Designed miniproteins, single chains, continued (5). Designs and how they scored, part 83

Each design is a single chain, and the fold is of that chain. pLDDT is the mean over its residues in the fold that is shown.

## One batch from the design tools (miniprotein)

Design m18879
Fold by ESMFold2-Fast:
Structure m18879 (fold): chain A 82 residues (1-82)
Amino acid sequence: MLTKEEIIEIIATGLAERIKTGDFSYDPELEKAILQAYFDIHNGELDVDELIDAVEKKAKELGLTPEQIRYLRSTVRALSQK
């Protein structure tokens, strides 16, 4: 089982790098981290805002545009919806 810090790092890095490079190849580690984050958010074990903040920080470090950052924030926030 992935730790909360591992989930956040995998998702933040994977999503931001996909947008930065345009490489949308299947990433099984990223897909597993996203699925685990979905359940952890709905179980109250992970704060979606903490995940959003981590993704935004990584996206800024990689030089993503404000539009790309807004898109990623919206995508991550959708994990809190049922």
Scores: mean pLDDT 80

Design m18880
Fold by ESMFold2-Fast:
Structure m18880 (fold): chain A 92 residues (1-92)
Amino acid sequence: MEEAIKLFRELVEKTVEAVRKELSPEQAEQFEFDLKRGLDVLEEVIKEGGDPIKILESFTKAVVDRLREAGATKAAEVVEQLGNEAIEKLKK
């Protein structure tokens, strides 16, 4: 389960990098704040026995949908790919 938390942190870090390249500084800062807050909550849920695969699937979908709504299509594609790769690693 520590591996799941590590993959989640890496996904958030790469999402922030992708967002900073495509969105305005103000929009990127808001996304980073929301993502870090969400990460803290989800890490606690995983530590308490939450299903890391379902959590990653839900988080990836929510972030991708939000990025597409904001017009950050390239960032959304990067996050979707990274999220799917993290899920596949957890299935093994």
Scores: mean pLDDT 80

Design m18881
Fold by ESMFold2-Fast:
Structure m18881 (fold): chain A 68 residues (1-68)
Amino acid sequence: ALSEEQEQQAAAVLQATGKQLRALEAAGASDDELRAVLDATREQLVALGMPEAVAEALRAWLERELRA
């Protein structure tokens, strides 16, 4: 399980990534650019100690939020 500080850091990463993805999409960024940001975010979450399956689920959730 993540510590309270790690959970707060993960939440900050997700919030920053969401803003970045929306800005890139508004600017007409390619699917490759959007995917690179999502992949980098997944790696950051795993580096914070998040299980790979959970980090992948959050990456998928961000992608769905962006497309909603």
Scores: mean pLDDT 79

Design m18882
Fold by ESMFold2-Fast:
Structure m18882 (fold): chain A 79 residues (1-79)
Amino acid sequence: MREEIEKVVEEFNKKVSPPLSDETKQKIIELALKFYDPEKSAEEAVRKAMTLLRFEVLAGHLQGLSEEEKIEILRYGGY
């Protein structure tokens, strides 16, 4: 479960430039674990987590994120 989600996040990180910080990756992993469904893929859990994080950043609901982390989250799209 966690290892599968971590692998999906690392595979995604290879597709983005600049790469995501460790702090941003951990936030995605933590949120994806909440959405993980054994009947669905880890990729779907990560996609849902990233979509929700993007909405929360845009709405100003996420606290404790650096400006760099917010920019990284907003850069991902269509994942």
Scores: mean pLDDT 68

Design m18883
Fold by ESMFold2-Fast:
Structure m18883 (fold): chain A 80 residues (1-80)
Amino acid sequence: YELSAEEEQELSKEMLEIVEKLKKTGDVEEFLKEVEKLFEKYKLSDEEAISILEGILVKNPDLPEEAKEAIKKKIEELKK
């Protein structure tokens, strides 16, 4: 499975909106649900999902610690 350039751009935009919402609300559970729905919408592989989540952590070092821990836990779950 391979994302087109347009799908990658849309995914990046939706992911940015989800991250900005998390920064405003601090709602980690809502963030994880939205991320999960987005991954299902684009039919991402576990490897692609891990890459995106790792990118969020690197690009957003200012995220709340609870959010960072939740993202790290999700990455570990995806690794099986």
Scores: mean pLDDT 78

Design m18884
Fold by ESMFold2-Fast:
Structure m18884 (fold): chain A 91 residues (1-91)
Amino acid sequence: LKDEAIKAIEEGLKEVEEAAKKAGVPDEDISFLRMNLTVHRLAVRNSETDEQLIKVVEETARDLEKLAKKSPPEVSKVLKKEAERLRELAK
């Protein structure tokens, strides 16, 4: 579960950055998205119990959904897809 969640966040970060670059998002805004996902990846790595890990993964999915609402449509679509993937891992 932990390794799968970390991999999902890393792959999601790559897809979000690619979508943002294609949509013409400024480098500073892309850096902000990268920072947010990096913080969540660190929280997942620092989780020591399955209960804590599930909670952190669910919180990450919620945060990605909130970021999607404030993002351009192409970036929003990728963020929502990643949030759904994380929610499925937390089941």
Scores: mean pLDDT 78

Design m18885
Fold by ESMFold2-Fast:
Structure m18885 (fold): chain A 64 residues (1-64)
Amino acid sequence: MSPLEKAARAVLELAKSPTDRVTREQLEEAGLKGEDLENAMRMLDTDGDGTIDVATAEAFLAAS
């Protein structure tokens, strides 16, 4: 299971609604750190605003 898949699942677990966004800090609190966290932000933070959309995480998991 890839580190990105773990990050995407963490986003879905932390989100309270389908329109929610998950911050870098929430992912750190969920256990993502170091290279895994940096790769997750680089690949899944498509807007460059420091948050990951639930829709982006769902799309990634659907393609995986």
Scores: mean pLDDT 77

Design m18886
Fold by ESMFold2-Fast:
Structure m18886 (fold): chain A 113 residues (1-113)
Amino acid sequence: SLLELAKEYLKKAEEYLEQGNYEEALKYLLDALGLEIRGKNEEADLYLQEASVNFTKKKYVEAAENAIKAIEAGKEYLSDPEKYKRLAYLILSEIYKKEGKLEEAKKAEELAK
């Protein structure tokens, strides 16, 4: 089912995040999010599209920020909105750490709680 596939992708996002591979983590988060919310809410669909476009352009901060907005707009359609939110903020924190933005990384990590 699409829900089982989304759960599998979310687990892969967690595994890649644990390895510090925020690019693969974000890719699987976006894929999981798309499986659960695509076509269910216009605002969430627009944010998900922006996240995917920014990901393709390697604008990972903007991609993660739009993923977070898609999660909030589509939260009623998500199987585990708190897990999506936590992963998205932890991914954003890792992106900021890679860019040397340690203060922004700390703020993102606090929002994951």
Scores: mean pLDDT 91

Design m18887
Fold by ESMFold2-Fast:
Structure m18887 (fold): chain A 94 residues (1-94)
Amino acid sequence: SQEELIEEILEITKEFLEKLKNAKSLDEAQKYMSEAYKKIEELMKKLSVEDAEKALKEIEKLINEVKPELSPEKQFLLDLFLHELRLIVEELKK
């Protein structure tokens, strides 16, 4: 179901954010980001545009909640991650 896909995306996002918070290097953080992006991209492509936009909004909320706890470099990686996810949603609208 679409609801189950959204829940799976959000769980992947939460796991990624925890790993990012605990990452000891930017290389490790980028690896976790790439792994999460690949999984989320696959799931988002199965969503309707409406449900993908809902998932994106919930991801943005989760990111904004953890962002103040992170270094500037990790905050920048989250901005990049969110930007890449927005591009997936824009592709679905085509």
Scores: mean pLDDT 89

Design m18888
Fold by ESMFold2-Fast:
Formats: C-alpha cells, structure tokens, sequence
Structure m18888 (fold): chain A 85 residues (1-85)
C-alpha cells in the first residue's frame, strides 16, 4: 500500500545517508519522517504534504554533508510525488 511504498523510499535509496547522521540529526530527521509516514498511513493528504514540507525545511537547515542532504531531499521529493499522485 501507499504507506509501505513511502517506508521503502527511506529504507532503500536514502538509508546510507540516514545511517551516517549524528544522533541529534537522526532524531530530528526520524521524527519528521515518522510524522509524514503517520499522515500517509492515516490517508490525510493535507497533513502529509504539510509534514513533508516541514521535513524538507528541517533537512535544509541541518549541517549535513552535500551527499547526505542530496539523498535525503531526493527521498523527500519521491515521497511528495507519491502523496500527490
């Protein structure tokens, strides 16, 4: 289902970047991902898009490497496309 597809986005392409984060960065990003995935599972498109936008803003504000930022933002973009489809 849509929730399983959304989880797969973060468990595949973005996984190496997510595993390389500091504990504080990982907690912040994981919280944002969890909020977005909960909204997707609830079939609340407005809440999902809001959570995705907040997560994107959060990731852009973190002191990540260019590779970490690119992979995580690409996963967020894929999730947004999935929710908007």
Amino acid sequence: GLGDDAKTIFETHAKPALESLTADQANTVSSGISTALQAVDAKDKDAALSAISDLETTVKSLSLTAEQKTLILEAISDLKDLVES
Scores: mean pLDDT 84

Design m18889
Fold by ESMFold2-Fast:
Structure m18889 (fold): chain A 85 residues (1-85)
Amino acid sequence: MSKATSLAVAAMVLLVAAQVARDFGDEETYRDSERGALGAVKDAVKVATPEEAVEILQTAIRNAERLGLSPEVIEELRKLLEEAK
């Protein structure tokens, strides 16, 4: 597993953790997990090839939308994708 892939996996796990925390009504853990996921995606993109960065960001956006995460997080991911193209 590459460093980029490891960070991307961590980001996806944090997106799921955010949804689970929200479902339990834990607003603080929900917000912290969303921020952690964004940080992990940014770190993954920094060490990824341009092609890997696009795939990581597209996957993160799809997962965030599927999990119904905050519009602010989805918008930040979309901005990162535009910068990576």
Scores: mean pLDDT 83

Design m18890
Fold by ESMFold2-Fast:
Structure m18890 (fold): chain A 64 residues (1-64)
Amino acid sequence: SIDDQILTTQGFIAMLQASAELLKQSLAANPDMDAAKKKQLEQDIAMLEKYAKELQEELKQLQS
């Protein structure tokens, strides 16, 4: 159902946001991190946040 799809989408958004926050915490905890590892982690954070934003737009369509 549409309601089940909304609930599932909300769950994925929350999971992606939580994952991004954990990676941000890892960056903050390791200021002397290797530059290549830091770049990969920053790219992973950006990807998670972008996907969460895309799902938020999908959620708006499901609720309209």
Scores: mean pLDDT 88

Design m18891
Fold by ESMFold2-Fast:
Structure m18891 (fold): chain A 100 residues (1-100)
Amino acid sequence: SALDEAKTIVAMAAQELLDYAEENKDKVSEEVQKLIEEIVELAREMMEETDPERALALMREILEKLKEIRELIDKEKNPEFYEAVEKTIEVVEEQIKKME
């Protein structure tokens, strides 16, 4: 289903961001790591959600936390991480758009 595809894409994007953060611990603050962990937990809750409106609300919460992470990253010092977060934001925004 379109919902299951959107959920899978968002969950995969969140996991890829977590994997990047774990491989690049020197570039990720404790505050950013905590936000990424919160995003992964929201993604897990989203995967179990069968109500499209509730799943969409969880995707929006993930998006808000991703935008918060982007504001905490020094783009000049960590351009690759900043780009990874921006790409994740774009992916989540596209899935939200498809579900609206």
Scores: mean pLDDT 86

Design m18892
Fold by ESMFold2-Fast:
Structure m18892 (fold): chain A 95 residues (1-95)
Amino acid sequence: HHMEKMKEEEVFKKVKELLEEAARAAEAGDVERAERLLSEAVQLAESAKNPELMRKVAEYARELARKSKNPVAQLLLLRTAGILEAIADVLEAKE
C-alpha cells in the first residue's frame, strides 16, 4: 500500500538519523546521550509494529557499527541491532 510504504519510509529515515546521531555522540565520548538516542530509535521503530522494518533498521545499525572505528559506538550499535531483532521476533510470534 502506497500510504503504508510512505509512513514506513518516514519512520526508517527518522530512525536512521537517530542512529547516526547516537554514533556521533558515542564517538565524542557522550555515552549517556548515545544510549538515550538509541532508546528513542528503538521505541520509534517498535511503534511502527513492523518486524520487517525493525530488521532493516537492525541491519543499518550493523552497517554503522562496521564503518565506525570507535569500539564504544560499535558495541552500542550492535547491541541496538540485537534488541531490534529480538523485538521483531516477538512481534512475529504474536501473529
Scores: mean pLDDT 83

Design m18893
Fold by ESMFold2-Fast:
Structure m18893 (fold): chain A 91 residues (1-91)
Amino acid sequence: SELEKLPEEVQKELEELKKRAAELRAELERAREEGDEERALELEEELVKVVEKGLKLQLEGLGKYEKYKEKLEKERKEVEKYFEERREKLE
């Protein structure tokens, strides 16, 4: 119900991000089934970025971003480090 209060452009962008996340989840499942660890890692990174962008847009649209920005920035750095470490282990 709060999403209905967001500007139309934000609602459209959130719907596109939701669609992209669903596509990435399907591609990720296929990569994992095929044993393509490098592709699976790339898709996991992209999926996390899409989900994070959607959350940020929703919070900004609701005027709540300032309250959560430090937590989101910390989580982003932890995620970036996690994927860097996983890439190093694959090479």
Scores: mean pLDDT 82

Design m18894
Fold by ESMFold2-Fast:
Structure m18894 (fold): chain A 78 residues (1-78)
Amino acid sequence: MSEESLETLEKFREEVKKIIEESKEEVEKATEEGRRRAREEAERYSSESGVKVATAMMKALADAVGEMMEEVVKKLKS
């Protein structure tokens, strides 16, 4: 088989590894941002029922993760 094919495969493997590592870092950042937003919402709703506070926190976390997923999808579609 062509040596060029093997070199291309190794290069592709390195690029895939970079993408995976970049995606992992983005997921961690989104989780931290979601946690921060959830904490801010909890403080804002501190006088509300626990269910309302929990719902607001979960929504803030979900929104942050959703934003990250949209950015990943945009990069993959380009």
Scores: mean pLDDT 67

Design m18895
Fold by ESMFold2-Fast:
Structure m18895 (fold): chain A 100 residues (1-100)
Amino acid sequence: DEEELKLIKEVVEKAINKIKELVKKKGYVTNEELEELFEEMKKKSSPEEQRVLGGILSLVLSMATKGYLTEKDVEELEKKLKEGIELLEENVERKKKLEE
């Protein structure tokens, strides 16, 4: 699962950076623009990366209840994704200690 954790980190960083680029241009990003962005990313992604992107998109859309994300919403999203990665890292470390 170290390789899976590395993949998740890379996909999350790419997705956040793309969302930040869109928000910087207009101050917000719509659900339609988010879905279009994730479809474009999926076209260039492995099946494993597509699964991670699907999870990120679900979280993003759950926060975009207004139909859009502001810069503040994107900052909160980045924080939530980083917290999620930290929990995954902790679980991988626990598994290594118990299954070595």
Scores: mean pLDDT 80

Design m18896
Fold by ESMFold2-Fast:
Structure m18896 (fold): chain A 68 residues (1-68)
Amino acid sequence: PTRLTLEVDLTDPQNLKAAGAKLREIGGEEGEGAMAGASRQLGLARLAGHKGAVLEVEGGEARLVEGY
């Protein structure tokens, strides 16, 4: 399984696109699950008022490690 740590600036749409491109490199059902999970965690971080987030992505799952 591919393990990625992503640091994402939630205020920069170019940084969001770059993070999405890295997740697409996983491919297949695992990549689809990771993309969906990452999108959900980043959305929650934005709603919580965070300007940045650190995600761990492993297998078909994404986890919010830190919001700032």
Scores: mean pLDDT 74

Design m18897
Fold by ESMFold2-Fast:
Structure m18897 (fold): chain A 87 residues (1-87)
Amino acid sequence: SEINEIAIKTLEEILELAKKNNAPQKLIDGIQDALEYVKNNPNLSAGELLALLDLVLESVKKEASQELYEEVKRIVEEAKRKILELS
């Protein structure tokens, strides 16, 4: 689905940022797990995708720098906007 593709692209972008910023390995692994989950479940609802993005953002807030959190928050909020527009 189009919303699934938005979530995949969003999680890939977040994963790249986490790696570039030398985020803790547990955070990188968690984002990779979320990305694989979305790739393996193409029929996830908008609500399920939004909840997953919120969980990823919460993990970034807890485990990453404030600067990385603010950048990821902007990416997540834009993705959530697009998913809601298509739902």
Scores: mean pLDDT 90

Design m18898
Fold by ESMFold2-Fast:
Structure m18898 (fold): chain A 95 residues (1-95)
Amino acid sequence: SLSEEQKLNREIAFLEAEVTLQAMGAVFARLAGDEEAYARWLERMRETIKKIEELYKKYNNHPKVKKLLEDAKRTLADVESGVLAENFRKRLEER
């Protein structure tokens, strides 16, 4: 059976992957000019951040969950500012 630390690490990995996939969904929607899809992806990211905040409380302000929360909030900010979409577009143009 998994230890509590191993269970936490798996939950963190899953939530990190969800944030990444949702951010990429928002990037692709913005690049396509699909404002409705973009808004839906942002809403999903905000819901995932709420789940991370709940996990942070459940694990008594665990440092690994704090880092995940800070990283997720930064990713959301980069999506909302258009930085992530611009960086992705530049990477496609360079290859």
Scores: mean pLDDT 87

Design m18899
Fold by ESMFold2-Fast:
Structure m18899 (fold): chain A 65 residues (1-65)
Amino acid sequence: MIEEAIKELEEYAEELKKKNPKASEEIDQLLEVTKLVLKEVPEEYAPKILEEAKKKLDEIVEKAK
């Protein structure tokens, strides 16, 4: 369900921001873009988009260290 995917993504991003405040702006940018994508795609694609977004968030954090 799209609402569940958005909530999970927001919670994941919030935890990453708490641990990596320097990456906060880039994390917020990816979060907003991904939320827009999730609203435009069929619900069946939401899990794949969520996993790709989490991977990109992890890459942002590694780059910011």
Scores: mean pLDDT 81

Design m18900
Fold by ESMFold2-Fast:
Structure m18900 (fold): chain A 82 residues (1-82)
Amino acid sequence: KKKEQIEKVKKLYEETYGWVPESDEETIKLTIESLAVAKGAIENNTLSPEGKELYEKLKEIYPELEKEAEELLERALEEEAK
C-alpha cells in the first residue's frame, strides 16, 4: 500500500541521514529526486557507497517511482542541452 511504502522510505532516510521528510508529498518528491540523482551518479561513477545502498533500498520499497525518476533525469538533461 502507498502509505506503507512512504513510511518505509521515511524510516530509511532517518536511518541513513538521521532525519525524516516532513510530509508524505515531500517523501515521494525526495524519493523521485534521490533515484534520479543516483541514476546519473551511477552512469559517471560518482555514487557513494551510502548513496548506492539508499538507491537499492528505495527501488525495493517504491519501484513505481523509478520510471518517474528516469523521466525527471531525462527532462533535466534535455533542459541542460538547450
Scores: mean pLDDT 75

Design m18901
Fold by ESMFold2-Fast:
Structure m18901 (fold): chain A 89 residues (1-89)
Amino acid sequence: MEETKLFVIKAVNKYDEYVDRGDLEGAKKVLEEAARWLRERLRQDPDDRLAIGALATFLRKLGEVYRKLGKDEEAERLFEESDRLAART
């Protein structure tokens, strides 16, 4: 729980820094790395509700980034996964 909380705070801050700079590619990479870490966390602790909620949020944001990049099909898949995860919390 504490490890997940600290990771999420750091990931959000780094994401915001890239967004503030208009660095969409940097923001995308932060979200992709955060999603990978959270998936691994959930493999170890599938009941980590903070990790489930954070993964849902990051996948939603990643979908928005993919849509801005013209990857609408990938964006829709990310939104669907985010919605399924949000239903678990």
Scores: mean pLDDT 83

Design m18902
Fold by ESMFold2-Fast:
Structure m18902 (fold): chain A 83 residues (1-83)
Amino acid sequence: SMAEQLQKQIEELQKEIEELREEAEKIKDEKARNQALALLSTAEYYIELAKEALRQGNLEKAQEYLKKAQEAIEEARRIIEEA
């Protein structure tokens, strides 16, 4: 079902955030590290909103929040890779 796919996506994105947080903590440049960590916190915020939307049966809102989480993750990854 769509709900099962969104649950899987949430789990995968949470794992990616955890892995990227470990990499961000290794960044020597304080500004880049803080920016990457802030973006990962933003991604976690959207993941929590997506979980809430999914619990309420609002699949469209869950997808919107997951898209925002992915955008924050991609920006954090860019900072980490450039560091």
Scores: mean pLDDT 90

Design m18903
Fold by ESMFold2-Fast:
Order: sequence, then C-alpha cells, then structure tokens
Structure m18903 (fold): chain A 93 residues (1-93)
Amino acid sequence: GQKEAEIVQKTADELFKLGDEAEKKGDKEKAGIYYSAANTLTGNMEGLNRTRQKYGTEAVSKGVKTVADALADNADQSIEEQAEAVLKAVKEA
C-alpha cells in the first residue's frame, strides 16, 4: 500500500544521505555501497550505472548483494522490519 511505498522511499532517502556523509568524509568505497543500496532498493538502474561509473563495480556489487541478502533473509517479516534489516546490513558492509 501507500505506507509500504513511503517506508521504501524513506529508507532509500536515508541511504542516499549516508552516502553523502561518506562522500564528505572521503570514504568513496562506503559512499558507493550506500548509493548502490539506495538505487537497488528503488529499482533505479540508471542510478546504479552512474554509481558504478563513479565508485566502481566492486562497491556497487557489494551494495546490491547486501540489499538482496537482507531482503531474502527477512522475506517473511514486515516491510518496516525489512527496511531496518537493510539499513543495518548496509551500515555494516
């Protein structure tokens, strides 16, 4: 429903913000992981391609895999619990 879409978008926005913070600290690898996680969560393939060009294939692959694994491991949980699991997993990546 609308609330589920809002939770997904809010989670992606938080990941973009964390990516911006990593970028400001000079942590390019972490910035790439956060940006690729956000674009993966929203299905933004153009955003993933731009992130790959700027931060490299390895950072993007790590971000994509981290989101996919967190969602798979929490498939039977609420959307709020899935969002929290994604945020935690990406921060630990």
Scores: mean pLDDT 88

Design m18904
Fold by ESMFold2-Fast:
Structure m18904 (fold): chain A 100 residues (1-100)
Amino acid sequence: SREELEREALELAEELRRLLEEFVSADKSLTPEQKQAIIEGMERGIERLRENPTPEALLNLAAEARSFAEEAKKAGREDIAERAREILRRVLEIRDQLEA
């Protein structure tokens, strides 16, 4: 159902946030303020998706997952990069199903 797809998208967004928190917490080049700003940005994105799960909001989540996967790969965190790519793929599948 639409409600099940919307719930799955939010669960994927929360998983992406947890991966981002893990990645950012390990980055010694970032200040505590920069780390907080990155996490708060993701939290605002999740709030927008929760309030209005539009195809556009899902495309924004997919873009965030793609960018994060690329940064994780550059940092040598292939484990995080692969999980972020899986989230990207599923978010795009959900978006396509919601537009069907």
Scores: mean pLDDT 86

Design m18905
Fold by ESMFold2-Fast:
Structure m18905 (fold): chain A 100 residues (1-100)
Amino acid sequence: SMEEIKKLLEEAKKLLEEAIKLIEEGAPVSEVVRLLQEALEIFQRIADLAREEGNEELYEKAREIAELVFEAMKALLQGDREKALELLKKALELVEEMLK
């Protein structure tokens, strides 16, 4: 299960990195939102696995990152690309911290 969580974090990291790149390149909001929806699903799976293992700290971290991703999606849909980028970079830093 910890190996599965690490794999999920690595996949989420790739999705967040791609989303950040697409925002910086001025890609359509729909393309970015698609990646963020996939990342959000992965963080929900991580939270569920953390709960199964009784790892409250990991559960809270997964929820915190999911909230940042969700807020970034809202910002993008409202046309606030700068706020979305800031929130996603923060989410990415937290994912990288969890992978160390």
Scores: mean pLDDT 88

Design m18906
Fold by ESMFold2-Fast:
Structure m18906 (fold): chain A 79 residues (1-79)
Amino acid sequence: SDEQRFETIKQELRKEAERAKENPQLTQKSIEARREMGDTRGAQLLERVMEAAESGDEELIEEIARELLQQQLEKERAG
């Protein structure tokens, strides 16, 4: 269900936020590497996750999760 997918996405984002909090310099290098590869969306995702980690903003995690779920649903409809 979409509800189960949403929970899974939130849990994955919380893991990413924890990693970003533990290793902010490594996360910053990953953001730069993604931009160099042309993965602008992936770079922006990591930037927002890092922001959520620094601020402790659970609402931002939920917002990102909703956007990712919407993107997955759009991909399924297109392919």
Scores: mean pLDDT 83

Design m18907
Fold by ESMFold2-Fast:
Structure m18907 (fold): chain A 72 residues (1-72)
Amino acid sequence: TNEKLFELTNKYAVEAAPSLSEEQRKELDEKLIEAGDAGDALKAVEYLIETLRKAGLTEKAKELEEEKKKIL
């Protein structure tokens, strides 16, 4: 469900936050809030996956993709 997908996205965003710069965290938070307000859970998780990959957190991004598949 969209609710589970938002929950998954928020969990991974919180776990990744200490590994991101303050600027990257602010940008991610802003985009996740925007996607949440729009009810677009798929866009939220896709944006987070891309952010994780750009930050070099490749294994965490792969893990999130696999968890996403279990929900969808």
Scores: mean pLDDT 82

Design m18908
Fold by ESMFold2-Fast:
Structure m18908 (fold): chain A 80 residues (1-80)
Amino acid sequence: MKAEEEEVLEKFKEGIEGLKKYVEENLEDPNLVEEVEKAFEVLKGQAEKLKKAYPSVAEEIDKLYKEFEEWYKEFLKKRE
């Protein structure tokens, strides 16, 4: 269980990092905002499921999600 919790947390971090990289590499994509918002919704759903399945990492999952949300808000602010 402990090793599985660490793997789950690592994969969640990788998902967030992958999405950030996608945003940075596709700044000229006219559908970028729509695609990121869809991925954001998927990540939110995964975060809620993971927090319920692995309560011991729930606080860390929530922190990572909030940090990504704040990063994305700053990104949108620079585009406007």
Scores: mean pLDDT 77

Design m18909
Fold by ESMFold2-Fast:
Structure m18909 (fold): chain A 95 residues (1-95)
Amino acid sequence: SKQDTVIQEVERLGLTVLIASVMKLSKDEILKLFKKYSKKVLDTVKELIPSITQDVEKLFKETMKKLESSKDDHNTLLEIVQDFGLKVIDLVRKA
């Protein structure tokens, strides 16, 4: 389904950041990965579930601000990204 396709992109984002966190990549590298994979999520949402695009874009901007202002702590960075993913999945399921 269209919903399953968006959820798969969210899962790819989450797994990518989890691996980066386990590997102790820098905060800058984690932010780059978040930007890259969240862009894929947003582009997929725009194509398949356009009704939630503005909400997902708002979540992306809010999550970027949280990541930029957060401690350079891998657990905190991972939690922020996981929270973004869960909120996107919630929007997708309600659409």
Scores: mean pLDDT 88

Design m18910
Fold by ESMFold2-Fast:
Structure m18910 (fold): chain A 95 residues (1-95)
Amino acid sequence: GELFKRIEEVIEKYRKKADELLPSIKTEEEKRKAVEELTKEVLEEVVKLLREAGVPEEDIKIFEEAWKYAAENGKEPPEEVAEKLLEFEKKVEED
């Protein structure tokens, strides 16, 4: 659906920003901090789109928790959270 395309555009925008920014950073620690900051900015823009589209706050909170877990722990979210995200994404695509 339209919402999924807008989310994809936000992710792609920040991917390009990372590709331009990260090569200029000399240390792995500074690269990690830059990725963390970009990840937070992407989350804020995506959450705004979800709210504007009328997505329930419960579903938005699941998305925020998954994203925050990945950003803070440097790991993919647990399978249970990833599965809920896939169900959410499937509902957004059906719209």
Scores: mean pLDDT 70

Design m18911
Fold by ESMFold2-Fast:
Structure m18911 (fold): chain A 106 residues (1-106)
Amino acid sequence: MVFVSLEELLADPKGVIERIKAEKPEVILIYAPISTPQEFADLGWILGLLLSELPDVKIVVGVTPSVYRYIQSLPGPIPENVTFVPIDRNASEEEIKKKLEEAAKK
């Protein structure tokens, strides 16, 4: 498993994706504490790139509970290999990683 933040991915998408490819993970864990429509669009763009470059990898995305509810209300399919997980804004980095790893198990 590889843990990355959305901020890290947006700062250097190509470099981070090449690093992930070198590690050959079965699962990518992303923490994305987004709050704006632009950040939501940026997350969608990054997920599209990851799915294009790593079509067989499982992606687990941690979002705020409010964003999680918004995603569940959207009309349209979520790709089978992408899972969204609600994570409290006050969660520590250790709690974030544990929740994402647990969701990656099923």
Scores: mean pLDDT 80

